# Designed miniproteins, single chains, part 8

Each design is a single chain, and the fold is of that chain. pLDDT is the mean over its residues in the fold that is shown.

## One batch from the design tools (miniprotein)

Design m245
Fold by ESMFold2-Fast:
Structure m245 (fold): chain A 92 residues (1-92)
Amino acid sequence: DELEIRLIEAEIVRELLEKRLEGVEPKELTELAIELAKRRVSDPEKALEIAKRAIKFVLETYGIPLSKEELEKLESVKSFEELRKFAEEVLK
C-alpha cells in the first residue's frame, strides 16, 4: 500500500527531526534513517527507498539545497552503503 509506505516515511522523518533537535550529528541521522527503515520494512529495496527520501528531507532542513545533479545521484543509489557515502559527501 503506497499510502502505508508514505506514512512510515513521515514517521521516520519525524523521529529524525526530533533527534536533530536533541543535537544528533547529521552522520548519525543517516544511520538512524537506515536503521528505522530496515526495522519497519522487511523488503530491503523498499527500506532503501524510504531511507533515501527521509535523508533528502532531513538534508533540506539543514539548509543544504540539493542540486539537480545531486538529486539524480541520490535516485541512482542502490545500497545503504552508497546512501551513507552520498550523505557524507553532501554534508562536507
Scores: mean pLDDT 79

Design m246
Fold by ESMFold2-Fast:
Structure m246 (fold): chain A 110 residues (1-110)
Amino acid sequence: APLPPSAAEAIVVETPGRVLPAEASEALGRGLAAVAELVARGLAIPPVSMAPSDSEAEVAAREEAALAAMRALHPDATEEEVALLREALRAFAAAARAAQGSVTVHGLTG
């Protein structure tokens, strides 16, 4: 399904002078699909950034912070919606690592 323009515009991959490798493009596509589903459900996505230098522990800490922020915005969010955000964040971390550039979500509204 095509992504809503607002969701696509709020996600920036910073890789100076480089074409994204296929692995990064595939991971970014998975993250964008999960975000599109959350936005379609009327959920606001908190701002988050994933860097290519982030350790597994740092990625986990960013995931938990973003999930806490989403639950604060949407106290009635389902476990499926929490799982979709976790999937998106992990996909963005994988994309950042494969691209050797940061992936930033500037905060998305439904």
Scores: mean pLDDT 73

Design m247
Fold by ESMFold2-Fast:
Structure m247 (fold): chain A 66 residues (1-66)
Amino acid sequence: MPLPKLSPEQKEKLVKTALEDPTLESIKKAAEELGISTEEASEALGDELSPEVNLDIARRTAEEEQ
């Protein structure tokens, strides 16, 4: 499997941001600060967040890419 490009500290920051403000805009902002795409950030959150929250983020990301 491809290794995630995020360090443990970066993943923790991303998860904390998603838990404090679980919006696409907050995830996108955090992804930009970490130098990754919103899709990469959503994938990194896949194992850390509940499937329900991750699906909502993925759906909003898909709407942006239309």
Scores: mean pLDDT 64

Design m248
Fold by ESMFold2-Fast:
Structure m248 (fold): chain A 81 residues (1-81)
Amino acid sequence: MLSKEEIIEGLEKLIEKLKELLKQTTDPAVKAKIEATIEQLERILKEVKESEDLEEQYKLFEEAVNLAMEAYLLYLQAQAA
């Protein structure tokens, strides 16, 4: 089971990875999606830090992982073109 500290670390790593992808992205639509996803993950990170409820922290982390996966899949599709 992940602790709050491990969830925060995971979110920070996801944000860093998306920022790396943003630097490598040439497609304007993919850039916009990654930028929007980074903003959403930064909001989620703040919400996790302010949350005292472990179930809420897990739901927020799941939301963040799903958003990051969507952005990454879009990036991969653009690279295959």
Scores: mean pLDDT 84

Design m249
Fold by ESMFold2-Fast:
Structure m249 (fold): chain A 58 residues (1-58)
Amino acid sequence: AKKAVDVLNELIETLQKLNKADESEKEELIAKAKELLSKSVMSEEAKQVALAWLESLK
């Protein structure tokens, strides 16, 4: 099992990779970021903002 901090750090790393990703990597990274976001210990407001941003990248 991953600690909450490890999940959050993996989410941040995934989002950083997504900012530099080419088109072939975007869909997989978006899916991974959504999964990590759902497991992250964050405010609902922060999760909704992040989800909206991820949806805008499709």
Scores: mean pLDDT 73

Design m250
Fold by ESMFold2-Fast:
Structure m250 (fold): chain A 74 residues (1-74)
Amino acid sequence: SAVDRAEAALESAKSAEELIARLQELVDALADSTDPRERLLRDGLVGAIHRLEAGEPLEHVKEILRTFLAALRA
């Protein structure tokens, strides 16, 4: 699923640049989605990218994203 891909990106990425690149791939894959859950996921991933681009610490953004993804699974 798209959530599984986001979690895989989150756990494997070792730098802000790597995480941004992997999250951007997912955002692009979800660009035309009509599924409300996938749209919510896309918006959350865009938010994470913006935080990383603003220079927020990688581990802080990863924690925010983990919490968000866990909520989407519930």
Scores: mean pLDDT 85

Design m251
Fold by ESMFold2-Fast:
Structure m251 (fold): chain A 93 residues (1-93)
Amino acid sequence: SAEADMAATLAVARERLTDEEVLAIYEEILRQAVEIHKAYPSDEAKQAEELKKLLPLLIELLERQLAIAKAQGDAEHAALLEEKIAELREELA
């Protein structure tokens, strides 16, 4: 079931994501994405439209990860995250 698949995905995320705020945002994105796919299982265009509404949460997730990468001195990872954030902000425009 979608709920069981979500629970399994969250278990893996909890093991990989050690920042509680990042994990909480990820859980909310996953929950909403599952509901969108359940509501529009055969409508790819409608799924894309509804998933676009999750972009602000995804940007928030990436900005939190960017702050962590900068705090750890990982300049290469920080640069990649900044590029991805800029790309997602363009999709909102």
Scores: mean pLDDT 80

Design m252
Fold by ESMFold2-Fast:
Structure m252 (fold): chain A 87 residues (1-87)
Amino acid sequence: MELEFTVRDEADLEAFRREFERAVAAHPGARVTVTLTNEATGETIVGEFVPRSAAEARLYALLLAAEVRRLMEETGAPIRVRVRIEP
């Protein structure tokens, strides 16, 4: 499963967090790869993790939302988020 988000504001960020949590919680034990790209700086951050529970899915969703918010606040630019979920 692949998901792509462009986060421009707080509403986009909350939508991303909800959809990410839902998708990841539906696939416990799957490998999740997240790529964050800041369009102003060209900065790319890649993270990989294997959430094993709905609680871990929620934790990762909150941590990623916080990182995306930080990047947006630093540059004022959209953050492109790509998520790959592999069973």
Scores: mean pLDDT 85

Design m253
Fold by ESMFold2-Fast:
Structure m253 (fold): chain A 109 residues (1-109)
Amino acid sequence: NAAADAARAAADRLRAREPSFELEGEDGDKTARATARLPETLTPEQKLGLDLAAGLADIAADELRRGELDSFELEVEGGRITVFRVSGGERGELLERLARAQANYEALD
């Protein structure tokens, strides 16, 4: 599974603190993309963030392999980490409902 393999490779490269990389994998309807540009010096918080991002990429690799996740995107730019996850069917609908509930909760507080 090329998508799962790309997500796993991203986890390995993040743990290795590789300064710059771009990885893509596609297998049928499954996609994974990871792009990283690390700052020259990493703070302790940034190192923790990279380790957490690597863990998320490992989880995504397993989910892509099992067909539980459709898309995974990871971007690291100057110490900022962005993660996108897309699941089809009922899980996608649940995530949309949770996002609406979160927005409503924030509006009340």
Scores: mean pLDDT 75

Design m254
Fold by ESMFold2-Fast:
Structure m254 (fold): chain A 115 residues (1-115)
Amino acid sequence: MPSVAELALRAIAALYRRVYSAPRPLSDAEVEEAIAAIEAELRAAGASDENVEKIRAMVRAMAEAIRANEAATIVTELDVDEERVAVVTVTLTPDAARPGLADIDIEVREEAKPP
């Protein structure tokens, strides 16, 4: 089974592939199709319902920021086990020359859960 961090990275890559391949900003229908496909892949890979919902929220926030051509930093905490979380930070920098595209920087760290 992929790690929780690997599942998050796959979800980000799947959205970015759709964004990069599109000649324009994604429509509402294209965003919903992307999210549905990502959700199905996460569930097939054995992700928990809680982590699926958190990754869906992250991907939706990314899609909304990219479509708005706005800078964003999105931080998502994914459950690894009872003692650990994976913190995924996505930083989006809008491409001024191409609306609907953004440069993406991704950081993933495993951290102890707060007491």
Scores: mean pLDDT 81

Design m255
Fold by ESMFold2-Fast:
Structure m255 (fold): chain A 86 residues (1-86)
Amino acid sequence: MYRVTVEVTFTPGTSREVRESLAEALKVAMETAGGTATYEVTDDRAVVVGEFEDLETAERGKRYMEEAIRGGGDAVASYSIEVEEV
């Protein structure tokens, strides 16, 4: 089993609505890749965790996350994506 962890740091002043919308988009992207996902949004960051059965599906999840993060544009100050075997 594999875990994909995405942490997004928001640009200061990004609204709660934008932060929640991006976190939900990341969750949907992980689920579309074939994983199960949960997320947490705070005032400055979002953490999305997806679980996948195999490495191929986890790598697909990572690619879908990168695309969804690019869609966040100026709202994203920085991000990290980690793929780990669990």
Scores: mean pLDDT 83

Design m256
Fold by ESMFold2-Fast:
Order: sequence, then structure tokens, then C-alpha cells
Structure m256 (fold): chain A 115 residues (1-115)
Amino acid sequence: SAVEELERRLDELRALVEQGDDDAAAALLREMAEEAGLDADEVVAAFRQLSPQQRLNVLDLTLEYLRKLRENPEDFAGNGRFISELLRTLTDPNARSLLLALVGMASLAVERDLA
């Protein structure tokens, strides 16, 4: 499924961030953003402004959101509230921007699996 493919790519991205391979992580994120029809330059710029710990935190929050989407893909109101709750945990505008981009990728993956 598109959701399972995105989860695998997020796991790979997380591993690259843990290894400190910032250029490989940014390149993978760029490919993911381009495939989702997002502004890859904006997404990569937000990512590069974050510390490694902030990057890991945003990826972990994205994986939590993806797990919730898999449990209840048609609960649009509940999924929207969860995104709002995740955004409240983030004070850095770059962390919020990256989370919204990754959440957008997750939503598109769910739409592809439902079609």
C-alpha cells in the first residue's frame, strides 16, 4: 500500500538522521516531497534548519499520526484534531512546517489506498 511505502521511507529517513547522514536524509526527503507534489526546496530548507533531535521528534510525531491514520483512515475530524494536538507540541516554525509537509504526504498515501 502507499501508506506502507511511506512508513518504510520514513523509517529510512529516521535511520539516516540517527546516523548523522544529513545530505542523504535531505535527498530522500526531497524525493518524497517531489513525489507528493510539494515544494521540495521549502521542505528541505525547513528540515536543514532543525537540530538532529528536532528532526527525530518531527519524524516520530509523523509516525504516530500515520499509525492513527491506519487505524481510522475515514475519521477526518479525529485525524484533524490529532494533527492540531501534534502541532501544539512544537514551538519551532520549521518543525511545524516539516510536520505539516509529512502529514500531507501521509494524507495523500491514505487517499491513494482508499481509491
Scores: mean pLDDT 85

Design m257
Fold by ESMFold2-Fast:
Structure m257 (fold): chain A 90 residues (1-90)
Amino acid sequence: MDEEELEEEVRLALVQIRFGIAKANKDADGLLDTAEEAIRLAKESKNPKIQREAVELARAAIDYAKSLGTADPERIERLEKEVEEIEKEL
């Protein structure tokens, strides 16, 4: 693993930790923030494994935020669309 791959793995781990915290706190905004960061990682990464795991994490965060019923609907729609666009390239 080179420095770029290590940085992406660390970044993915940090996003996973943030997801767990937001989920435990039932923080809809924090879940959507986590989804945005996961989407950013998926777009920036050239590693297919990181891209897939980041997309799955983004989807999970969006779905959990939707389940709470307190999330911004426009923000959810935007993020779902971005995830769908990335999934088409995988």
Scores: mean pLDDT 83

Design m258
Fold by ESMFold2-Fast:
Structure m258 (fold): chain A 64 residues (1-64)
Amino acid sequence: EEEEDAIRRVAAGLRQALRDKGWSVEEMAERVGLSVEDLQRLIAGKGELSEETRRHLLRMAGLL
């Protein structure tokens, strides 16, 4: 419940950052150190994230 809400917020933030910065999914994956597949799942609001990975993604996307 709480975890799912956090993942959806991250997904929304990543989608916004992609639009604002003009980055591709591949470019963002390189910057955050994730596979393109994992990043695509996160953007879709799916998958499970550790707190460390979530914070790293938010920081790299400029959302933290």
Scores: mean pLDDT 70

Design m259
Fold by ESMFold2-Fast:
Structure m259 (fold): chain A 95 residues (1-95)
Amino acid sequence: GPVPLLSPEEAKESVERTKKSENLFEQIGQVLLVANSGDEKYYWEAVYHMSSTLIKKDPNDYESLLLLSKALRGLGKYKESEEYEKKSKELEKLS
């Protein structure tokens, strides 16, 4: 059967767990749970915290920078999104 949808309260809790976690596997699990809530804002907030952790581990990972850019765009932060997208594209050329 389908995975049960998270309530808005459960989605918010999963975002908070993603934000506070330093464990990438836990963050991935929380992002997948929030994806099943149907709330785009909570999904992009969880993705933002996960991608921020990835970038702290490897600041030159162009795929993680692109993911952060997409999350920022989903959150309406278009100027910040464009800056990280440009950085991602420049690093991709070096790979």
Scores: mean pLDDT 82

Design m260
Fold by ESMFold2-Fast:
Structure m260 (fold): chain A 99 residues (1-99)
Amino acid sequence: SLFDLLLAGLKSKNPEIRAFAAEMLGNLASEMTPEQLKEAIKRLKELLKDPSPLVRRAAVHALGHIARISEEAKKILEEAKNDPDPLVRETAQRELERL
């Protein structure tokens, strides 16, 4: 399935592929089953510790989309406000303000 391909993409050695997969998961949030949504949230939370700020920012965008339908995702999104990268912090703040 596309969902399984995107989860595999989150583990790519290429940070651009990890970032793309994270953003696509966020875009598909409304079409996910409850089980897929739980798995996506878990994996996106792990991506907030990714060495690439590009990947962490993509995870923040995805969590922002999911936070519209998940209180758990909103709580995780709050953690991204403490990210070492200023653009990741600003992205988290903007996503929270849109909720």
Scores: mean pLDDT 88

Design m261
Fold by ESMFold2-Fast:
Structure m261 (fold): chain A 84 residues (1-84)
Amino acid sequence: MKREERIEKLAEEIAKTSGLPFSTVKEMVKNRLSGKKPPEELLPLEETLYLLIEARIAQEEGDEAKYEEYRARYLELQKEILER
């Protein structure tokens, strides 16, 4: 799969799952696949997107251990957001 196709596919899947604008998700996916580190301080919404992106990339690459790690962190963050 070409890098551009991969970015589009991941961004569409995550945007559909999160309900967030495709443009916002696409920029985060593009930055992640470019090897840019996420900002040290993330807003809860940005951290949620980051975890979804990492989990989906790990799943695509067949890295079950990383997928489970990011999925667990995502679920914990969702609990925190729901509590405020």
Scores: mean pLDDT 73

Design m262
Fold by ESMFold2-Fast:
Structure m262 (fold): chain A 81 residues (1-81)
Amino acid sequence: SKLEEAAEYLERLAELLEKAGADPETVERLRRLGEAVREEDVERLAEILGISKSSASEILRLLKTTELHPLGIILLIKNKL
């Protein structure tokens, strides 16, 4: 599914960042984000991103329609929604 593809993208990004010497907390957060996307866990996604459940649901919907690239979620983490 498109959510599985998005989750795999985030997991691969976490692996690449870990190899590049990124902070372990950042790597773990990306892995947890990938899990939340794969499981369609709206509550967990909202917690990780610091957003409402309605916003998290919309992000999952946009990922399913490919209107949102998984990398876009990373920008939300950095910029404080």
Scores: mean pLDDT 81

Design m263
Fold by ESMFold2-Fast:
Structure m263 (fold): chain A 56 residues (1-56)
Amino acid sequence: TVEEIQKRADEIIAESRRKTDEAIAENPDRAELLRDIEEGMIRMLEWVTKLEIEKL
């Protein structure tokens, strides 16, 4: 279960990075902001992942 949760989190992170790269390609002037948003989303996902693991 812990490994399944971590694998799913890794998949979501990979998809998020792909979408951020696409958004930067569309809006290169916003690259810093888009990367900052991505980092915030990944940190939130890591926090949620940790909470789910702690419930096991």
Scores: mean pLDDT 79

Design m264
Fold by ESMFold2-Fast:
Structure m264 (fold): chain A 64 residues (1-64)
Amino acid sequence: MKVTIVESESYEAKNEEEFRRKHAEAVVAANKKADARADELHETEGIPYEDITTIPTSNPFVVA
């Protein structure tokens, strides 16, 4: 069985410097969320890590 985890982090930037910083932070945050979910599935469902694919994404918009 293969499982795909898609985690996204949204951000809002007011200038180019904020955009570059927040984009990098959003990618790191999305990766952290995806890794945490993969660990949870491995621990609770016994799914091997090789069957878990994580897709971290970042969005330049705030999601309510």
Scores: mean pLDDT 71

Design m265
Fold by ESMFold2-Fast:
Structure m265 (fold): chain A 55 residues (1-55)
Amino acid sequence: SPAELEERARELEAGVQAAIERLRADPSFSEEEIAAAERHLRGRLAERRAEALAA
């Protein structure tokens, strides 16, 4: 259902946000590397959401 998709999307987005915050806390990572990681994770979320919607 749309409500279930929204709930799962929210949970996954929270996970991505937490991961990015951990990367930002690590001084060994540059802002460019963090931005690349965020783009990758956000792309994966979009793909997963599209698959769930199609199923």
Scores: mean pLDDT 78

Design m266
Fold by ESMFold2-Fast:
Structure m266 (fold): chain A 82 residues (1-82)
Amino acid sequence: DELKKLVERAQALIREGIATGDEAKIEEGVRLAAEAYMKKYKLPEELFPLVVRAWRGAVLAALGRDEEAEALGQEVEEELAA
């Protein structure tokens, strides 16, 4: 139930932020999405920054900011490969 509420809030914030270009809402939604992901998969807390970056990259891609999204995607991929 708490996990579902986090996912719903994250999706609402990301959707609204993308639609309006509100960076603060996007950042809040990304953080909540990362929290939900960490809880669902029982990931160790040290992976939280990586998960946040992955979600941020996905949102940047959705905004058409391809260069920034690609750079973040490469950073996440390199971190996961290490």
Scores: mean pLDDT 75

Design m267
Fold by ESMFold2-Fast:
Structure m267 (fold): chain A 64 residues (1-64)
Amino acid sequence: VSLEDEARFIADYLRSNPRFAAAWGLPVAEIGRLIAEGRLLDIPGVDAEREAEIRQAVKAHFAP
């Protein structure tokens, strides 16, 4: 899976869930940069528990 595909998926995941409303203004390119830098926790509204949920959703979506 490419970084761009993962960033697009995470952007859509955040925008579809009201509990992540603080992050809805983030562009896909910025989300991609945060992923590349290992900074998912720097996304507004994302804590360690929500980071784990996002990582699990990514794995489930891109599973073979």
Scores: mean pLDDT 79

Design m268
Fold by ESMFold2-Fast:
Structure m268 (fold): chain A 74 residues (1-74)
Amino acid sequence: SEGEALLAEVRAGLDALVAALAAGDLARAAALDEALRPVVRRLMEYIAATGDEALRAELRAVLAAFGRRAEAAL
């Protein structure tokens, strides 16, 4: 589905962003963050339009895990 494809893109982007942060590559981290923002927005819009609560919960879990990983990388 479109939602599953968007969530996969978000996961891949967040993994790349954590790797850049862990490497201290702040320029790459900023570029990855900028590229990821519209993908996350599209996914949130998709969830709002479809009411897919399972996908919303999965996105929340992915973002929470990212926050913890990013904090640990700093």
Scores: mean pLDDT 86

Design m269
Fold by ESMFold2-Fast:
Structure m269 (fold): chain A 78 residues (1-78)
Amino acid sequence: SSKALSEALKAKNEPLALELLKQELDADPNNVALAVSSLVAADLYKLPAVVEYLKQYLETSPLASNKTVQNLLELVSS
């Protein structure tokens, strides 16, 4: 669930967060809100493996054309 993912990110549990993210995004690949909020949280909590996974996911997904996603990718890459 998204609650379990949020708790894993906050706890800085990268392996669990990656597993939960893959499950959630496999179930709903167009969940912009989940992808964006998870990337912001991962960047804030300094979780490099989660940040890299979400950058790769967003760059190769249908979400790559979303302006909010593009702006966020620029910010976390600077």
Scores: mean pLDDT 79

Design m270
Fold by ESMFold2-Fast:
Structure m270 (fold): chain A 95 residues (1-95)
Amino acid sequence: AKKEIRKLLEEAAKLKREGRPEEEVRKKLEEALELAEKYKVSTEEWAKMATQAVALGDEETVERLAKILGIEKEELLESESADDILKLIEEKKAE
């Protein structure tokens, strides 16, 4: 699963660079999210996926990730790294 998730994220980034429709980029991101949920990946892997979604600018995927991780969409958008996102997730669990 972890290798398949990374491949889907790389494919999403490639589609974005090639100027493909947002729906094609989003489909790859959604497939990666479904695999992450199915295989119950670590919080660190979720943080990496969230970082990639923010970098790709797909607001709908970022909103979905914010809900899954229990953090605010705006906090995700302001995060500069996977480590920043991981810290936000840990702070939310402590609340």
Scores: mean pLDDT 76

Design m271
Fold by ESMFold2-Fast:
Structure m271 (fold): chain A 83 residues (1-83)
Amino acid sequence: LDELLQQAQDYLEKAVAAAKAGNFEEGVRYALKAQELLKQFASVASDEQVAQAEAALAPTLQELEAIFNANFEEAKAAFEKVL
């Protein structure tokens, strides 16, 4: 469980760093990987553990969302290219 959360956090931090550098394609790839890991965590974790994980990751997710929203067209193009 802790390994899945740690990996998800690491990928979210990499997504933020890539997005701040203007590398939205890489940022989206890291964000999608973090989402996959969080889904795996949620499938085996209790509701309490999921809530605690969401609270811990909220600041990083909020920062990533703010960067993508500020650069919406570039972020959208990156999502279309990666997906």
Scores: mean pLDDT 80

Design m272
Fold by ESMFold2-Fast:
Structure m272 (fold): chain A 73 residues (1-73)
Amino acid sequence: SEVYRGGLVLPDGTTSPATITITETEVTAVSPAGTVSGKILRRTETTVEAEAADGRRYVVGLLGPTGALVLPV
């Protein structure tokens, strides 16, 4: 699994600091504002697309070897 530090973008447009863990099948972002988890739908060199259990979708932008930003779709 891969671990990144960065942010979780909230519905109000603010960013919460987050630890983002990417496994073969799942993405999990843990922040003071809450935890988001989703199954990986597709991956590129710079993005991971994931879907949460409730059907909400997220895109993780990889910002280099250790940085990432989680964006709601």
Scores: mean pLDDT 83

Design m273
Fold by ESMFold2-Fast:
Structure m273 (fold): chain A 61 residues (1-61)
Amino acid sequence: SKEEILEAVRRGTMEGIFASAELVSENSEYVKKNYSVTEIAALMFGADEEKFRELLELKEK
């Protein structure tokens, strides 16, 4: 579920890192347009919860 994935991201687990990488890949054009390289790095490795939630909402539709 979304909440379980968000908790994994929040805790900085490997599962959360993989989920973040997948969402960035699936939304690459949106990410390239709206996020800086530093923000992408924070999402991928810092598990930025707020941006992760944004990408999860995009994945819905």
Scores: mean pLDDT 67

Design m274
Fold by ESMFold2-Fast:
Structure m274 (fold): chain A 85 residues (1-85)
Amino acid sequence: SDIETLLRIAIRVVEGAIAAIEAGNQFERDVWLAFLEIVRAIAKTHLGEEGKTVIELLDRAIEAAQAGDVEGLRSVLEELKTLLS
């Protein structure tokens, strides 16, 4: 399904953001942040109401990534994985 495909992509992007922040790699952090924003835009356009939970989690991931908040990103990652299982 479209939502499962988007969840899989979101999980990979959040994992990338965590790794970049933990490595202190500002360039990769900015790249993964841009990917989070792209995934959110696609979710909003294509999933409608069914995507509401995914969009809320992506909003939290974007805020956490902007703040360098690894624990916030890990919380979002756990919730995304729960939705996919």
Scores: mean pLDDT 87

Design m275
Fold by ESMFold2-Fast:
Structure m275 (fold): chain A 65 residues (1-65)
Amino acid sequence: ASSPEEYEARLRQMAKKIVDDLGLPDSYVPKALQIIKYVLMTMPGDEDLIYQQAKAMLADRVAQE
């Protein structure tokens, strides 16, 4: 992504989709976004793989709360 604004918007869309897919309230969107950014920095892979890993990590964290 060349535009920081477009890149941030795409990550927020992914975060919202993860939250919706897990049936969580919108208050979890910032946490999902943080996890997505962490996965992007620590794991190589396609957008689908990043989505799946971030979703699994958020679900695991929620299960531990």
Scores: mean pLDDT 78

Design m276
Fold by ESMFold2-Fast:
Structure m276 (fold): chain A 73 residues (1-73)
Amino acid sequence: MTLTQDKLEQAIEQIQQELPLPQSKISLLQGLLKLYLKDNSTIDEQTLQAIIDSLELPSDDSNRILQILKKYS
């Protein structure tokens, strides 16, 4: 899937609105995705899941983040 900077920003905004996550977790997610996408034009679902799993969030929150990111990519 292809996730542009603009789409990533829209996805992060939706995540912030829907999920009561600490800013540190949101910043980590955004930073990891930006770092990956700097060297890779596309991201697969397995890599995206691994990044989300690194946040150590409850499964419901992790699943919702994945759904939002897939919607924008």
Scores: mean pLDDT 82

Design m277
Fold by ESMFold2-Fast:
Structure m277 (fold): chain A 65 residues (1-65)
Amino acid sequence: MEEARERFLRLVVRETQKALDEGLSPVEATIRALEKALEEARKRGDKVLEDFAQQGLDNVRAQLA
């Protein structure tokens, strides 16, 4: 459990940093990173990572709404 969560967080951090380097806002960068993590999890069939990414997206979108 902890290793999967750690890998998910590292992926989100890396994608967020890439998006920030491309000039996206922190909110946009976070959404993009979570969307990338969700796509990768779905392609891999990793339901645990898919749930983490989906919950992250739902939480960010709820805070913006």
Scores: mean pLDDT 77

Design m278
Fold by ESMFold2-Fast:
Structure m278 (fold): chain A 95 residues (1-95)
Amino acid sequence: MEEEIRKLLERIKELLDEALENKDDLEKLKELAKEILELVRELWHLATGKEELTPAELTDEDIKKAEELLKPFEKELEELDKRVREVGDILHELL
């Protein structure tokens, strides 16, 4: 589980870095965004046990369990959040 989460986070980071390098290429950004979304969905499934990205359906116990699973990766998740926001801003300006 820990190795699976680490691999997903590393892959997401690589794709986000690639997106930032190709910020002027809308087609490439769309392709990368699709791949990132699939990996985020897989990470969500591993963390919550749910297949869909539905935060509103999470119980307090589900949230606590996900928090405990992701706690070792807090710094890595913070770095990813920053990159996701940067990519999101670029996509918002282009779309």
Scores: mean pLDDT 67

Design m279
Fold by ESMFold2-Fast:
Structure m279 (fold): chain A 90 residues (1-90)
Amino acid sequence: MEEVKKLLEEAVELVEEAIEYIRQGKYLKAIGLIIRAIGLTYDALRLDPENEKVRKAVELINEAIRYALRGDFEKAREYLEKAKEYIKEL
């Protein structure tokens, strides 16, 4: 569980950093962080695919990425906070 938790915590941090780069117009930096975050969520799902909290955290992180790319940073942050709740329980 510790490895899965760490992967998801890092994914959240990368998406939070990506949001700040998108706000600054630094899209290439943001894209790199998002690609890395997606990879980490995929690794977490592969390590514990039957864990409902892992699946829910990944779903919420993916929604946060979707909203961030649309420029809806308030929604993106809301989804990241919800993801953190599930990750905390791992």
Scores: mean pLDDT 86

